# Designs tried in a protein design run: designed miniproteins, single chains, continued (3). Part 25

Each design is a single chain, and the fold is of that chain. pLDDT is the mean over its residues in the fold that is shown.

## One batch from the design tools (miniprotein)

Design m8845
Fold by ESMFold2-Fast:
Structure m8845 (fold): chain A 77 residues (1-77)
Amino acid sequence: SNEELLKKLKETVEEKSKTATPEMQKELQSIYELAVEALKKDPSSKELVEELIEALKNSDTRGILEVRKRLLEIINA
């Protein structure tokens, strides 16, 4: 479910926040909020949220930025 997916994303963000700078913690919170809004607007965004969780786990900065861009495109459509 989307609720379970967002819970998994929140847990991943919280784990990454433990070693992040305050600036990076704000960015992690921002991307979490974008994922919530994208899923409200378009439930098919779940695949992007799954990609985001994987990118966060792998510290894939490029992947995180690409997913952020795609989430913003969904929200602003």
Scores: mean pLDDT 85

Design m8846
Fold by ESMFold2-Fast:
Structure m8846 (fold): chain A 104 residues (1-104)
Amino acid sequence: DKKAEEIFEELLKIHEEEGLEKGLKKARELLEKAREAIIQGKYEEAKALAIGVGKFMQLLLQEDPDNDEARDLLIEAQILYKAALEKIKDEKEIEERIKKALEG
């Protein structure tokens, strides 16, 4: 997916030029856009956002496996991808899935 790759490359550039904190902040903003896209029925946009963010989180976890924030954002990205794939529009169901996955 060209859009997912562009999102990944943008996050990687922010991380390389501006550091981890700004990269993670941008990743959080992109996952919020993914949630909005799902609510609006823009499932292909939501999938691209979730894939691009998820790929960046996987890279961060390869460099630092103990990065809890990157792990949490990867889990959120995976849940949002599944929600978009299944066309789940219920915001409460999405939030409950994320909370359950993060809390165990």
Scores: mean pLDDT 87

Design m8847
Fold by ESMFold2-Fast:
Structure m8847 (fold): chain A 76 residues (1-76)
Amino acid sequence: AEKEVRLSEAGIRLLTEAPDPEELGKETGLPVAFVRKLLDSHGGKSLLEVLSGVKKVTVEVAVDILRSGKSFAESL
């Protein structure tokens, strides 16, 4: 099912300086395992950076970006 993924400015800050999968899971409502994959993936880092600009994306779109490694703009 579609669900929103959104990070606050504080959430993006946490990711950049001290990435903690559990804290990011609280910010986004995503499973910790999914957040771990985001942190380990170059595409995942790009997705999280773009979320700071658009403020939200659906989980389905986020998963597609991670799977394909596309830029956020190309996935929309």
Scores: mean pLDDT 50

Design m8848
Fold by ESMFold2-Fast:
Structure m8848 (fold): chain A 115 residues (1-115)
Amino acid sequence: SLEAIDEVLELMAKAAELHEDHKKSGELLEEALRIARESGEEGVASAGVMGAGYFLDVRGEEELGKALRDLGLLGSAEEQLEALDLVAKGYLNPEKMEEYFKKAEELARRVVEKA
């Protein structure tokens, strides 16, 4: 629904503002992921992963950001949700952030390259 898309985009905007508070950003990303999973609608997961891709790009994660935006256009809801979950886990586990971000980028690129 438009309400679910709006809620997810608002959570992405808040996560972007709280980028230096990794735990808070991760919690907001997990909430967006929960809304997308519960909606079951096309477009909600896309809004989440594209929103995350946009703010990561402007924060210097340019390759990950582009891959996530492309995934939001070309991937399935399940693939979009998996990538968003990996980004959330990266923020919630700062010591493993690079590992989770790399997994999200590799997933997104594999999907986009096959589309």
Scores: mean pLDDT 83

Design m8849
Fold by ESMFold2-Fast:
Structure m8849 (fold): chain A 77 residues (1-77)
Amino acid sequence: SRAARLEQLRAEVIAKVKASSPDSSPSEEQLRELMRQQLIREKAERDPAFAEELSRREENGEITEEELLELGERLLE
């Protein structure tokens, strides 16, 4: 279920990029950034305090790929 949702999110991000530029193929790094931005945006629209805490972690260099996946897991609830 979690894997299916992450796969769907990745596909949606790719679809958005291709909708704007059909011949475009975002890199894995770009996909990770876009997915992170989408998940954060959705959460931030409902919980601004969460977005502020995440920004603080990014400023301190504390956010990792593992923590991003953990945030994704929480947002999947």
Scores: mean pLDDT 68

Design m8850
Fold by ESMFold2-Fast:
Structure m8850 (fold): chain A 57 residues (1-57)
Amino acid sequence: SLDDATRMAEAGVPAAREALKQLGPAADSDQLGERNTAVAKAAHDAIKAEQAREAAL
């Protein structure tokens, strides 16, 4: 979700931060819906990457 991506960006996850930047100044609700989907995917991918990194430690 957008909230999850925001929390991960604040925690320093680059993929989540980049996804939030791509939301940009979109004020159109249709564009916001598409951006939210992309942000959710980026957050999911970032979580999996972080879990894999911790498992390798």
Scores: mean pLDDT 62

Design m8851
Fold by ESMFold2-Fast:
Structure m8851 (fold): chain A 92 residues (1-92)
Amino acid sequence: MKKIEEEAKKLVEEALKLAEKALENKDDIEKYKELLREASEKYTTALIKIGLAQGESKEVIEEKLRKTVEEDSKVASPEEAEAVRAGVEEAI
């Protein structure tokens, strides 16, 4: 458990740094999208690791992640929604 928790924590920290860097590059839409995609991939990988460690099935974790992306897409820009979805699907 602790080993997976440490790996997940590192991925979350990396994702947060990428998200912060994305916000600094909001004027460059292509760079903003790429950084958001990378952040979403790392964050999603962390959530999958945590869920599996807690005994959740991969199918349940993937369904929760897809539902969250669908809900978040309703309040995000189309470009942000596309980047986040790409990152999530890359991690699955």
Scores: mean pLDDT 79

Design m8852
Fold by ESMFold2-Fast:
Structure m8852 (fold): chain A 94 residues (1-94)
Amino acid sequence: SHEEVLAELREKLAAFREEALKASEEELIQLLNELNRWVREKMEEVNDPELTKEMLLLVSETLAELASGFDPASPRHQLLTMLSQLYRQEAEKI
């Protein structure tokens, strides 16, 4: 169901946040790639534009919130902010 998919995504994002806070820069890139792969696979499975848009916005918001916890001059902050913006832009095209 729509609610179950979003609940699963929220759990995945919570686990991602926990790991990302402890990760090196290289490990963060790997975690982001794993998150993106999971999200893309889930989007293909659900095949619902409205749900896809909500999923992309939730990922965007989570990455932006995580970024705010890092030094603005850090590569981590810049990477997370850039990816947050890309997910938001993709959602806005739907």
Scores: mean pLDDT 89

Design m8853
Fold by ESMFold2-Fast:
Parts: structure tokens; C-alpha cells; sequence
Structure m8853 (fold): chain A 83 residues (1-83)
């Protein structure tokens, strides 16, 4: 039975996968600088999420994973809106 932290990790994973698809859809329309920024944010979100998956009882790491994914989503939404 998944804990609340495990449910939050699953939601962060789903959001990360959605944002990877958004990035692939808009990548060709982005500057090289914006592409590099999004790639860095994706890597940071993936690393934070992996840490949370390995330590699901660590509420701080679970929160940091969600925050990293949220920052990625906000940046992609902003870039998509100005295209």
C-alpha cells in the first residue's frame, strides 16, 4: 500500500513525463540557450525524483522532487506561452 510520500513521488513522475513530452513538442522552436536551460531543469528534476524514490520516507527529499518538477513545468509553460 503506497504511503502519501509514495503517491506524491508517483504524481511527480507523471508530471515529469508530461513535461518531457511538452519539451519534445516545442524543442525545435526554442533558442539554444532555452533548450540548454530546459535540459538542465529536466536533469535536476530527474536527479531529485531519483533521490526521493530511494528515500521515500524523507519528506524533505519528496518535497524537493515536487519543487524541482514544478520549476520545470513553470519554465516550459512560460516558454510555450511566448512562442
Amino acid sequence: QPSLNQQEIALSQKTLEYNRKVFEEIKDKLSSEDQSLVERLLKQAEEALQKAKENPNDTKLVFQAGASVGVLELHLATLKRVL
Scores: mean pLDDT 88

Design m8854
Fold by ESMFold2-Fast:
Structure m8854 (fold): chain A 73 residues (1-73)
Amino acid sequence: MVVLSEEEKEALRRLIEELGASPETAAAAYYLAKQLKQSLVEDAERLLELAKQMSGELTVPEELIEAARELAE
């Protein structure tokens, strides 16, 4: 189970609801934020675009993708 802070959950919901990201892309953006030590809250749009660009190169944990799908509801 992926443990997300309330701030990170809100950032993921924003990516999905406001920026129209798929749960998979939102999960990839969160994964990149952790790898690059960047704030998903502050750099949401930049990380989302980077995740789209790197979609074929990222191994995003399935648990994180499922967490993003739950937030999309």
Scores: mean pLDDT 73

Design m8855
Fold by ESMFold2-Fast:
Structure m8855 (fold): chain A 72 residues (1-72)
Amino acid sequence: MSIQEKIDEYYEKNKEKLDKFLKDAGLEGLPEEQRELAKRVYAAARVAEVADPETSEKALQLANELGTRLLE
């Protein structure tokens, strides 16, 4: 399973947690595209917390890349 597939699986299984994250972080007012990026950054960070070191490094790299796009 690729790192993107693991993040997508987390996203699909944890939709309520992702929505709560947006609310708690004050990000609900962002455009839909930026809200989706924020949710995927959060999902990537959560995947990194429970993964093996190699997968964790890849997940954190992807989270940083998505986070950079969110800040544009």
Scores: mean pLDDT 78

Design m8856
Fold by ESMFold2-Fast:
Structure m8856 (fold): chain A 109 residues (1-109)
Amino acid sequence: MEAEEAARLALEAARYADEGAVAAGPGPKGLEALLQAGVGAMAAGVAYTVAKLGDIKGAAEAAEVAARAAEEGARAAYEAGGEKAKELAKKGLELARKALELARKALEE
């Protein structure tokens, strides 16, 4: 039902995960968060493009991949530590969960 919106929210979630990783500073968890956020942003971009081309199922599948990667990135950013990083990571997690819910609706669950 909301494939394009799911893709957009997944991209936003990935951006929050990236910002959270940067706010956390250098370290293994920060690197993990950046890598997962990058995967999420790339998949979300693909999802958004195919949604605009009318491929609702493909967009929803890509948005789900993007949302899960963004969730992992946000979780790693949260674990890396720092008050600002945790705040940004929480926003990323909330958006990733909403993106997953919308992607499932688009897949007619």
Scores: mean pLDDT 81

Design m8857
Fold by ESMFold2-Fast:
Structure m8857 (fold): chain A 82 residues (1-82)
Amino acid sequence: SRPMRVASAEEVDSLPESLQRALLRQAEADLDSTDPERVAEAVAILVSLARSSDEAIRQAALDTLRRHADRPEVAAALAELA
C-alpha cells in the first residue's frame, strides 16, 4: 500500500529550516533505497521541498532530484515541477 504520510509543500514550508534540512537529508538517503515505497516517499518529500518558500531549500531539493533524474519516478516529478 502507498503511505499517505507525505509532507505537503504547505506543511514543509511551515517547518523550521532545520527540520526542512533534516527532511532533505533523509529523502536523499532514501533515494538510494532498493525499496520502491521508500523511494516514492523520498521523491514526494523532495517535490514538497522544491516548492518551499526558502530559496536554499528549493535549490537543494531540485539539485537532488536532478542528480537522480535517471530514475523514472524522479524524472516524472521533475516534469511536474517544470
Scores: mean pLDDT 76

Design m8858
Fold by ESMFold2-Fast:
Structure m8858 (fold): chain A 100 residues (1-100)
Amino acid sequence: MSPREQFLKEVKDWLVSASPEEFEEALRNAEKMSEKEQVKLRVGSYFALEAIDELEKNGEPLTWENLKERIANMSIEKALEILDKFLSVNPDWPDVSELV
């Protein structure tokens, strides 16, 4: 597994296992987190936004369970596209290969 694929797997696994309360707490405490954890949280937020967009396009309810299902079923190709989008708008953030 490449470093980028390993990082994306870690982000995806964290989001799928997290409760809404844990996600909200992470967002509130972001500035107290390590750089790696901040990048994971930001990339995870992009995964959540993509899942929301897919649910809205399909007319599905925006529930945490539906979001988790979409994230769990997200392809590596789609996850890499989201990561590339994140890096393009956040050029000052480290390459994820340096975080694995």
Scores: mean pLDDT 75

Design m8859
Fold by ESMFold2-Fast:
Structure m8859 (fold): chain A 57 residues (1-57)
Amino acid sequence: SEMLEIAIQAAKEALLRGDSVEEAAKTAGEVLIERGYSEDAARTAGYLGAMEAKKEL
């Protein structure tokens, strides 16, 4: 989904900067909220995106 793709990209950028998976998930969630997603959806997708981003690195 577009929401998950955005979350994965934001999380990858955070991880490449040296952030933890938790910080990457938070950053991805904040990006999704800025895009107009709800806090609940952003939190869930942010964590899933960070987990997937870590797996791909």
Scores: mean pLDDT 85

Design m8860
Fold by ESMFold2-Fast:
Structure m8860 (fold): chain A 85 residues (1-85)
Amino acid sequence: SDEEAAIEGLEEIIKQLEELREKAKARGDDETVKKLEEVIKLLEKAIEAIKKGDYDTAKEYLAKAQEILRELAEKYPELTQELLE
């Protein structure tokens, strides 16, 4: 249940990031698109690691995703707020 809740939360964040990626593409903001794609891939890898019980690897991928999201917070502050709650 705790594992399922964590995975569901990460999948919801991925959906929000995919929507922001579409908006960035519409504006021609290629750098933001690239960073959002990197975060999405890291979160997908974190979910895979959680499913395998590899929590150390999951933590590393989540930490890398958070670092990129901090850089994106200048453009998308709501994402940083959701991750901290």
Scores: mean pLDDT 80

Design m8861
Fold by ESMFold2-Fast:
Structure m8861 (fold): chain A 65 residues (1-65)
Amino acid sequence: AAAEIAALEKQIGELNFKGGELMLELRRAMKEKSPKEEIDQLAKEIERTNEELVEAVRRLRALKA
């Protein structure tokens, strides 16, 4: 339990950092007028990262209950 909580908290931190980096990349791609395919790919990566973050938070809540 404690080890799983620590692992999930670390994963949540890593996902938050990754999400922030992807948002900065998306902003850069839009500013540089990158191809639509590149912008769409970055948006999909952000969506996937958010989905993983939601799942990690759900698991953490279950372990703390």
Scores: mean pLDDT 84

Design m8862
Fold by ESMFold2-Fast:
Structure m8862 (fold): chain A 80 residues (1-80)
Amino acid sequence: MTTIKLLVPLPASLTPEQRQALAEQFEAAVKAIPGVESATVEVVDDTRLLVTVKVNSDDPEQVLAIAEQVGRVAAALLAA
């Protein structure tokens, strides 16, 4: 089991409510990725989310593939 931690930058124009809504949507979307054992998303400050993902694999290629999927989810949610 491998733990991935990512800091996701947020636009400064977001309200506290929008930041919390994005964190909740991001957590749900990441939990839906195959191979993810558990995930949490926390609003760290006005500019960042902390994403913590536990992956049911220690294979570097599988861990990287899941990290790339988490990055795509972040990009999609931030483009909305």
Scores: mean pLDDT 80

Design m8863
Fold by ESMFold2-Fast:
Structure m8863 (fold): chain A 78 residues (1-78)
Amino acid sequence: SGKEKAVEILEEAKEKFPEAAEILEEIAKKIKEGDLVGAADLAVEAITNGELSQELALLVAKALEAAGADLGEITPPK
């Protein structure tokens, strides 16, 4: 399923970037629970707070897309 693939992407990211493991685990938990809006909100907050590098932000976006999230929720309103 898309959720399983999303979790796999985030688990691989945690191995490469252990300093971001806590936030990546919280995002993965939201995806597992089906709270894609909450997962996207956490990702945006972590990017804003500098907890996710550009590389990690792209991996998180890919994971959210695989899970079926609307990536428009990550894009601020014009």
Scores: mean pLDDT 76

Design m8864
Fold by ESMFold2-Fast:
Structure m8864 (fold): chain A 86 residues (1-86)
Amino acid sequence: EEEEINRLKEEALRLLYEAMKKLGVPKDEQEKFINELIDVIDKLYRENPEEAKKFLEHIIDLLRKYLENGNPEYLEEVKKLVESKK
């Protein structure tokens, strides 16, 4: 359970770094968004572990689609999901 969440968190962060690197996002903005995602994941896990898992799986799916086809709508959806859970 805890191991699965940590694995999903690591995968989501890895994919997000790759996506931001591909988009040419400055390092300070990368760090800010990564920290916001970490805070949201930690909050969701404390409140609803099952929802945290679903959230991470959804983020991972969107980031993989962005890295595959370059459609900015997938990355925009990730931003909206993170903002909605703050």
Scores: mean pLDDT 81

Design m8865
Fold by ESMFold2-Fast:
Structure m8865 (fold): chain A 99 residues (1-99)
Amino acid sequence: MEEKAQEAIEKIRKLVDETIARLEELGASPEVLQAVRDAGDAFIKAVEAEKAGNRSLAASYTTAGGILAVQAAVLSENEEARKLILDTAREMIKIVESL
């Protein structure tokens, strides 16, 4: 469990960093970049909750991460940025659900 949780957190951090870098290239606003970072933080907290055996808390953080990702997508005027944000959120959800 420990090793799986650590690997999941590292994968989420890498996805967030790569997504932020691409969004900056696409001209995303600071508000969009912050919402993506906040979504990543929520998914990391979901992994930590799963590791602790608190499935209810993990589900709550996964939902919060999804909402923040949708908010970032809605704030984005660029279609490519919106697609990237939602694709990244789906991948992060799969990482959490694989625990």
Scores: mean pLDDT 88

Design m8866
Fold by ESMFold2-Fast:
Structure m8866 (fold): chain A 78 residues (1-78)
Amino acid sequence: LIDSLSLEQLARALLLIEKHKASAREIAETLGISVGTLYRHFSSKEALLNALKRKVVLMSDEERKELSREVRRLKEEE
C-alpha cells in the first residue's frame, strides 16, 4: 500500500495527517483506497503517519527533495 503511493499522494497524506484536520475519508480518498481498506491496514492515524515517515526515510536524496517540493507546492496551492 504505502510503497505504491505517488509523490503527490504521499505529500497530501503527510500534510493532512500532520495538521490533524483530516477525516479518515479524506485520507482514504488521497491514497486512492476505501475507508474500510484504510482501517484494515492501519489501526490509527499515528500508525499510518509512522508508515509514511518510514517510507520517506528509505527514499533517495533526490526523491526526498521532490517530495519536499510537492509538499511546498500543495501548501501554496500552486
Scores: mean pLDDT 73

Design m8867
Fold by ESMFold2-Fast:
Structure m8867 (fold): chain A 100 residues (1-100)
Amino acid sequence: SEAEKLAQEAEDLAEATLTLGELGVIPEEVGREAAELLRKGSEAAKKGDLEKAIEYLEQAYRLLEEAARRSSGPARVALEGLAEQVREILEELKKLKEES
């Protein structure tokens, strides 16, 4: 289903975000917190709770966007890229919720 596809995209993004934090490309704490929110969003989407999935992904987006504003160089580029990927999943979840 579309919800399962979006849940998998959020889970894959959570793993990538955590890895970037562990490698020191982005702040480890930011990577960990954003990954946790993305996993919670994925779990909510798998359960069909699109409202809760959107809420968690909006929190992840805000966290990554704020971290990007406080960062510079490669860390900022990486955080902006992660935030954009979260935004794309969010737009698809919002569209799916409007259709349900």
Scores: mean pLDDT 90

Design m8868
Fold by ESMFold2-Fast:
Structure m8868 (fold): chain A 98 residues (1-98)
Amino acid sequence: PTPETLRELFAGGADLYRELAEKLRKKAEELKDTDPELSERLFKQADTYDLAAEGYRAAAEGDYATARAHLSEARDGRGEFSGEGVMLNGVIALEAEE
């Protein structure tokens, strides 16, 4: 892909994960008193999505070292979110082609 296409892809990923993190955090707040166990899991997932969003934002800005650090931390959040692993593998594959 061109650098422009990659920046658009990464920027879109950052926006998506940030939006997902906010939605999950809002839902977690709503469930704090009714279902505290689910609330805790949703907060952890939101934190992981925030790390993914920061990683994709760094990648969109061409800061691949920071992107790798944040995306690796999101992945290594004890493997709770395999869907994120798929996205992280995609970013890593694109970097490997560079």
Scores: mean pLDDT 70

Design m8869
Fold by ESMFold2-Fast:
Structure m8869 (fold): chain A 68 residues (1-68)
Amino acid sequence: SSNEEVIDREGMRAVMALLDLLDAGRISEAEFQAGVAEIRAIQLEALRNGWSAEEARRRIAELMARML
């Protein structure tokens, strides 16, 4: 579904943003690994509960804000 594609794409963008922060020395490798695990958990929960693309984006944005 289009929602699955959006959830996958937003998760990929979030992982890439975390990788940029890791490469810049702004987060540790452990924080990067934890962040990726939380992104994956949000993606799985979104798919399981049929969240809208907007809700999935919001949840990922909230996670990213907490890690900055």
Scores: mean pLDDT 84

Design m8870
Fold by ESMFold2-Fast:
Parts: C-alpha cells; sequence; structure tokens
Structure m8870 (fold): chain A 91 residues (1-91)
C-alpha cells in the first residue's frame, strides 16, 4: 500500500517535470522560429503556469491522501504542454 502510493507520487512528479521540460522546449522552438513577441510572452506565461502547477503537484504528492489529485494535475499539465508543442509545430 505505502510503496504503491509512493510510486504514484514519483510518477506524478516525473509527469509534471516532463510537462515543464516540453513547455521549455516549445518556448525555445518559438524563439528559434522568430515567433512574434505576443506569442513568446504567451508561451512564457504558459511555462510559468506549468512550473507553478508542477510545484502544486509535488506538494499534493507529499500528502499521500492527495497523490491521485497530484497525478491528475500532472497529467493535465503534460497534456497542455503537448497541445502547445503540437500547435507550434503545425504553425
Amino acid sequence: MMEELERLAEEAIETAREAVELAEETLRLARERGASESVIKSLEAALRAMREGAKTAEELARELEKVEDAKRLAERLLARAKALHDELKAA
């Protein structure tokens, strides 16, 4: 039981980290492609929100009773990061 919850906590933290890394990569690609200042600022805001969300997921993961909430938050952050990355690649 406790090992299973600890595993879910680690998975949530890892997923949140992947979301932040993907958002950072998306911002880097936008800058390399010469995206407008408004697009860069929007992606910077998204990255800031991802980092704040990742901290929240880590805090929730520390409270074993909230590990499922941490996992759901981390998965939503990763899905958002992937959507932003795909949108930039399609542009």
Scores: mean pLDDT 82

Design m8871
Fold by ESMFold2-Fast:
Structure m8871 (fold): chain A 85 residues (1-85)
Amino acid sequence: SKEELKKELAELVREVLEQIPGLTEEQIDNYVGLYLALASTASEEKLRQILDEFKKRLAKATTVVEKLEALNETMERLYAIQEAN
């Protein structure tokens, strides 16, 4: 379901952000909320594609910088879907 995909996206985004020194829980919650808001504008199929690519990028990431690049690419993909709608 779209709600299960959104939940998995939120968990992965939080996991990456928790690795950044100096981010507060409130800041992490705000960032996760932004990803969820953008994901809500996507179809289930598009969200699944974006989430699958995000998971593949995270699986290959060995550094925090590479994980942040995967996170930023995911945001850009979600934003592009919002702009198209």
Scores: mean pLDDT 85

Design m8872
Fold by ESMFold2-Fast:
Order: sequence, then C-alpha cells, then structure tokens
Structure m8872 (fold): chain A 93 residues (1-93)
Amino acid sequence: MTEEEKEEAKELILEAAKKTKQITEEEIEEALNTEYGEVALYYGAAAALKLLGEPLEKIREYLEKAKEEAEKLKLEDAIKVVEQSLETLEKEE
C-alpha cells in the first residue's frame, strides 16, 4: 500500500469520529501507533465507510486490506476478527 492510501484511510476514520463524537483523535492515534497499527488503520477505515453509508464493495476492499496486513504480521486474533467482519458483510448482501 502507498502512503497516500494510508492517509486516505486515516482521514476516513477521523471523519467518522467527528460525526459520531464517540471517539477522540487521540484515541485513534494511540490505536494506530500499536504493533497492530496498519491492521487497525484499514479495519477502522472499513468501519468508518460503513458509518458514512458508503457502498459495501468499498467496505469489503478495506477489510480485505486489513486481513492481508494481519496475515503478514501473523496476528491470528486480528485475522479472526477481520474474517468475522467479512462474513457479516456478506450476509448484508
């Protein structure tokens, strides 16, 4: 993934956070600065797109990116969470 794609994902999360007022920018930055940061970035972007009412195909793309990053890092718990989210999305079609 390019740095531009990562910035776009972060902007989506921040936009959703501003609309919901449930999550602060500081909490988002803290999550992104963990060892799971890239997985959290793409998974968060998928959740943000869902909150913004974006098409299911866009949400799926970000969930697939989150899964790929989790698989690269061998994070079994993160892979399972992303797979469950993908299964839920398929049921919404």
Scores: mean pLDDT 74

Design m8873
Fold by ESMFold2-Fast:
Structure m8873 (fold): chain A 62 residues (1-62)
Amino acid sequence: SEELEKEIAEALVRMILGVANATKLDDASIQSMIDLLEKLAKRYPQVKDLVDEVIDKLKSKL
């Protein structure tokens, strides 16, 4: 179950990144995505490295 949870969490993180890359987002939307990603990494620490990478990319857009 932990392996499946990791795969699902990774897929969610990649979907969020895909939306951020495809869509022009305001600062408030970017901050909301960062908050969601931080909460996801706390619930599923196994995806923290991927989350940190995506958060860094989102912060570069602020």
Scores: mean pLDDT 81

Design m8874
Fold by ESMFold2-Fast:
Structure m8874 (fold): chain A 90 residues (1-90)
Amino acid sequence: MPDKSLSPEELAATRAELVAYLRKQGWRPEIVELVALPRLDEETARRLARLLLEEGVSAEEAANFVGTLMMAQGMSRAEALAVKERLLAE
């Protein structure tokens, strides 16, 4: 099988599918807008995690979702894990 490192075009397609799913599930527009961004910095990632917590998502689930989204946007696994750990350490 080909290497599963996604091209920028494939990352954009994956993000569009996630955005469409979240809209259909009735998630807040602010959350959908942040997920639709081509890249999250750490400050924007913290904001997204906070909004997920406000909607009743657990801290672990919110941190895992944000970390996975950042990896899908091209962040390394180690960097995404470090962001997840910082979000959980709040």
Scores: mean pLDDT 72

Design m8875
Fold by ESMFold2-Fast:
Structure m8875 (fold): chain A 65 residues (1-65)
Amino acid sequence: MGYELTVKAYVERKIKEANEAIKKGDVETAQKILDSLRSEIDELLSLDPEAGEVAKKTFDELLKK
């Protein structure tokens, strides 16, 4: 439970960083952050499916907004 909250917080922080980059007109930096985060989530799904699913769900929910 505690480490799942840490994974969620990490994804939320990275999405916030990408959104701040977009707000400042730095779309290239935002894209690099999002691409890195997708890769990290895919790797996490392979190593720890439960944590990876939490990360993926958080990522998908935040990107829909």
Scores: mean pLDDT 79

Design m8876
Fold by ESMFold2-Fast:
Structure m8876 (fold): chain A 93 residues (1-93)
Amino acid sequence: SLIDEVEALLKRIIAIAREINYPGLESLEEVAKRLIELLRDPNASPLEISKEMFALFAEVTSLQLHTKDPAVRDEINALNREIFRLVSKIEES
């Protein structure tokens, strides 16, 4: 499912955060968990999903600022863009 694809991409971002010893790892994991719970909840509103997507954007921005490796930044950016694309498709369903 599209939700399973989003979960896989979030797990990859978390793996990167763990590898680079990102100090916000626990916060990032909690935001990712809440987003997946909302996407799997048939009663979740688009507003609730948008708020959690904003929280994810803030965490991913912080993660990108923690690394100076351009290859790592490019991977994080690509994963983030794909997550936003898939969430938009889920909202269309």
Scores: mean pLDDT 86

Design m8877
Fold by ESMFold2-Fast:
Structure m8877 (fold): chain A 90 residues (1-90)
Amino acid sequence: NTQNRYNLLYSALNSLSPSQIRNVMGGLSDDSFQQVQSLVDNGASRDQIARTAAQSMVDQGITDTMIDSIGFSDSVGGDRIRQAIDQSRQ
């Protein structure tokens, strides 16, 4: 369920700082990093940044394998996102 995945990713990302969200998205692509960086530079709220990042991850079809390959697994942010994706598969 795409909506369930979005909600879990949003919840996980909303617990992170804007800088942590930016770094997580940077692991996916330079474009994803720049999207979040632009929101930070324009004074977007943590909620808006987390929503945008969660939608981007859903749209990109992110998987546990993708998260592990880009180094999310060694961070608190990566652990929360990986857990959210795992829970969304139930």
Scores: mean pLDDT 73

Design m8878
Fold by ESMFold2-Fast:
Structure m8878 (fold): chain A 94 residues (1-94)
Amino acid sequence: AVATATATLTLAAGETATITATAPAGKTVTVTVAVTSGTVKVTASIDGATVASKVLSAGEFLVATAAAGKTLTLTVTALSASATVTVETVTSPA
């Protein structure tokens, strides 16, 4: 079975949001950050090790996946006066 959670974040200039997802035993977790408006910097880390860091504009996205037992942390910082992003978290069997 696949579990999906979606959230929309609106960030002011310089504002930072942190998304944390831990993959359960026997499952993976995939987090997608998609930019609806504005510009953001997204940094993804797994168990504290940086795996991706990108600047994203409207229409762009970043996907990161953590293996069973690992914790994925994404930090989203707004670089424009305002930014809106959609965060989708999918937990699926490994």
Scores: mean pLDDT 83

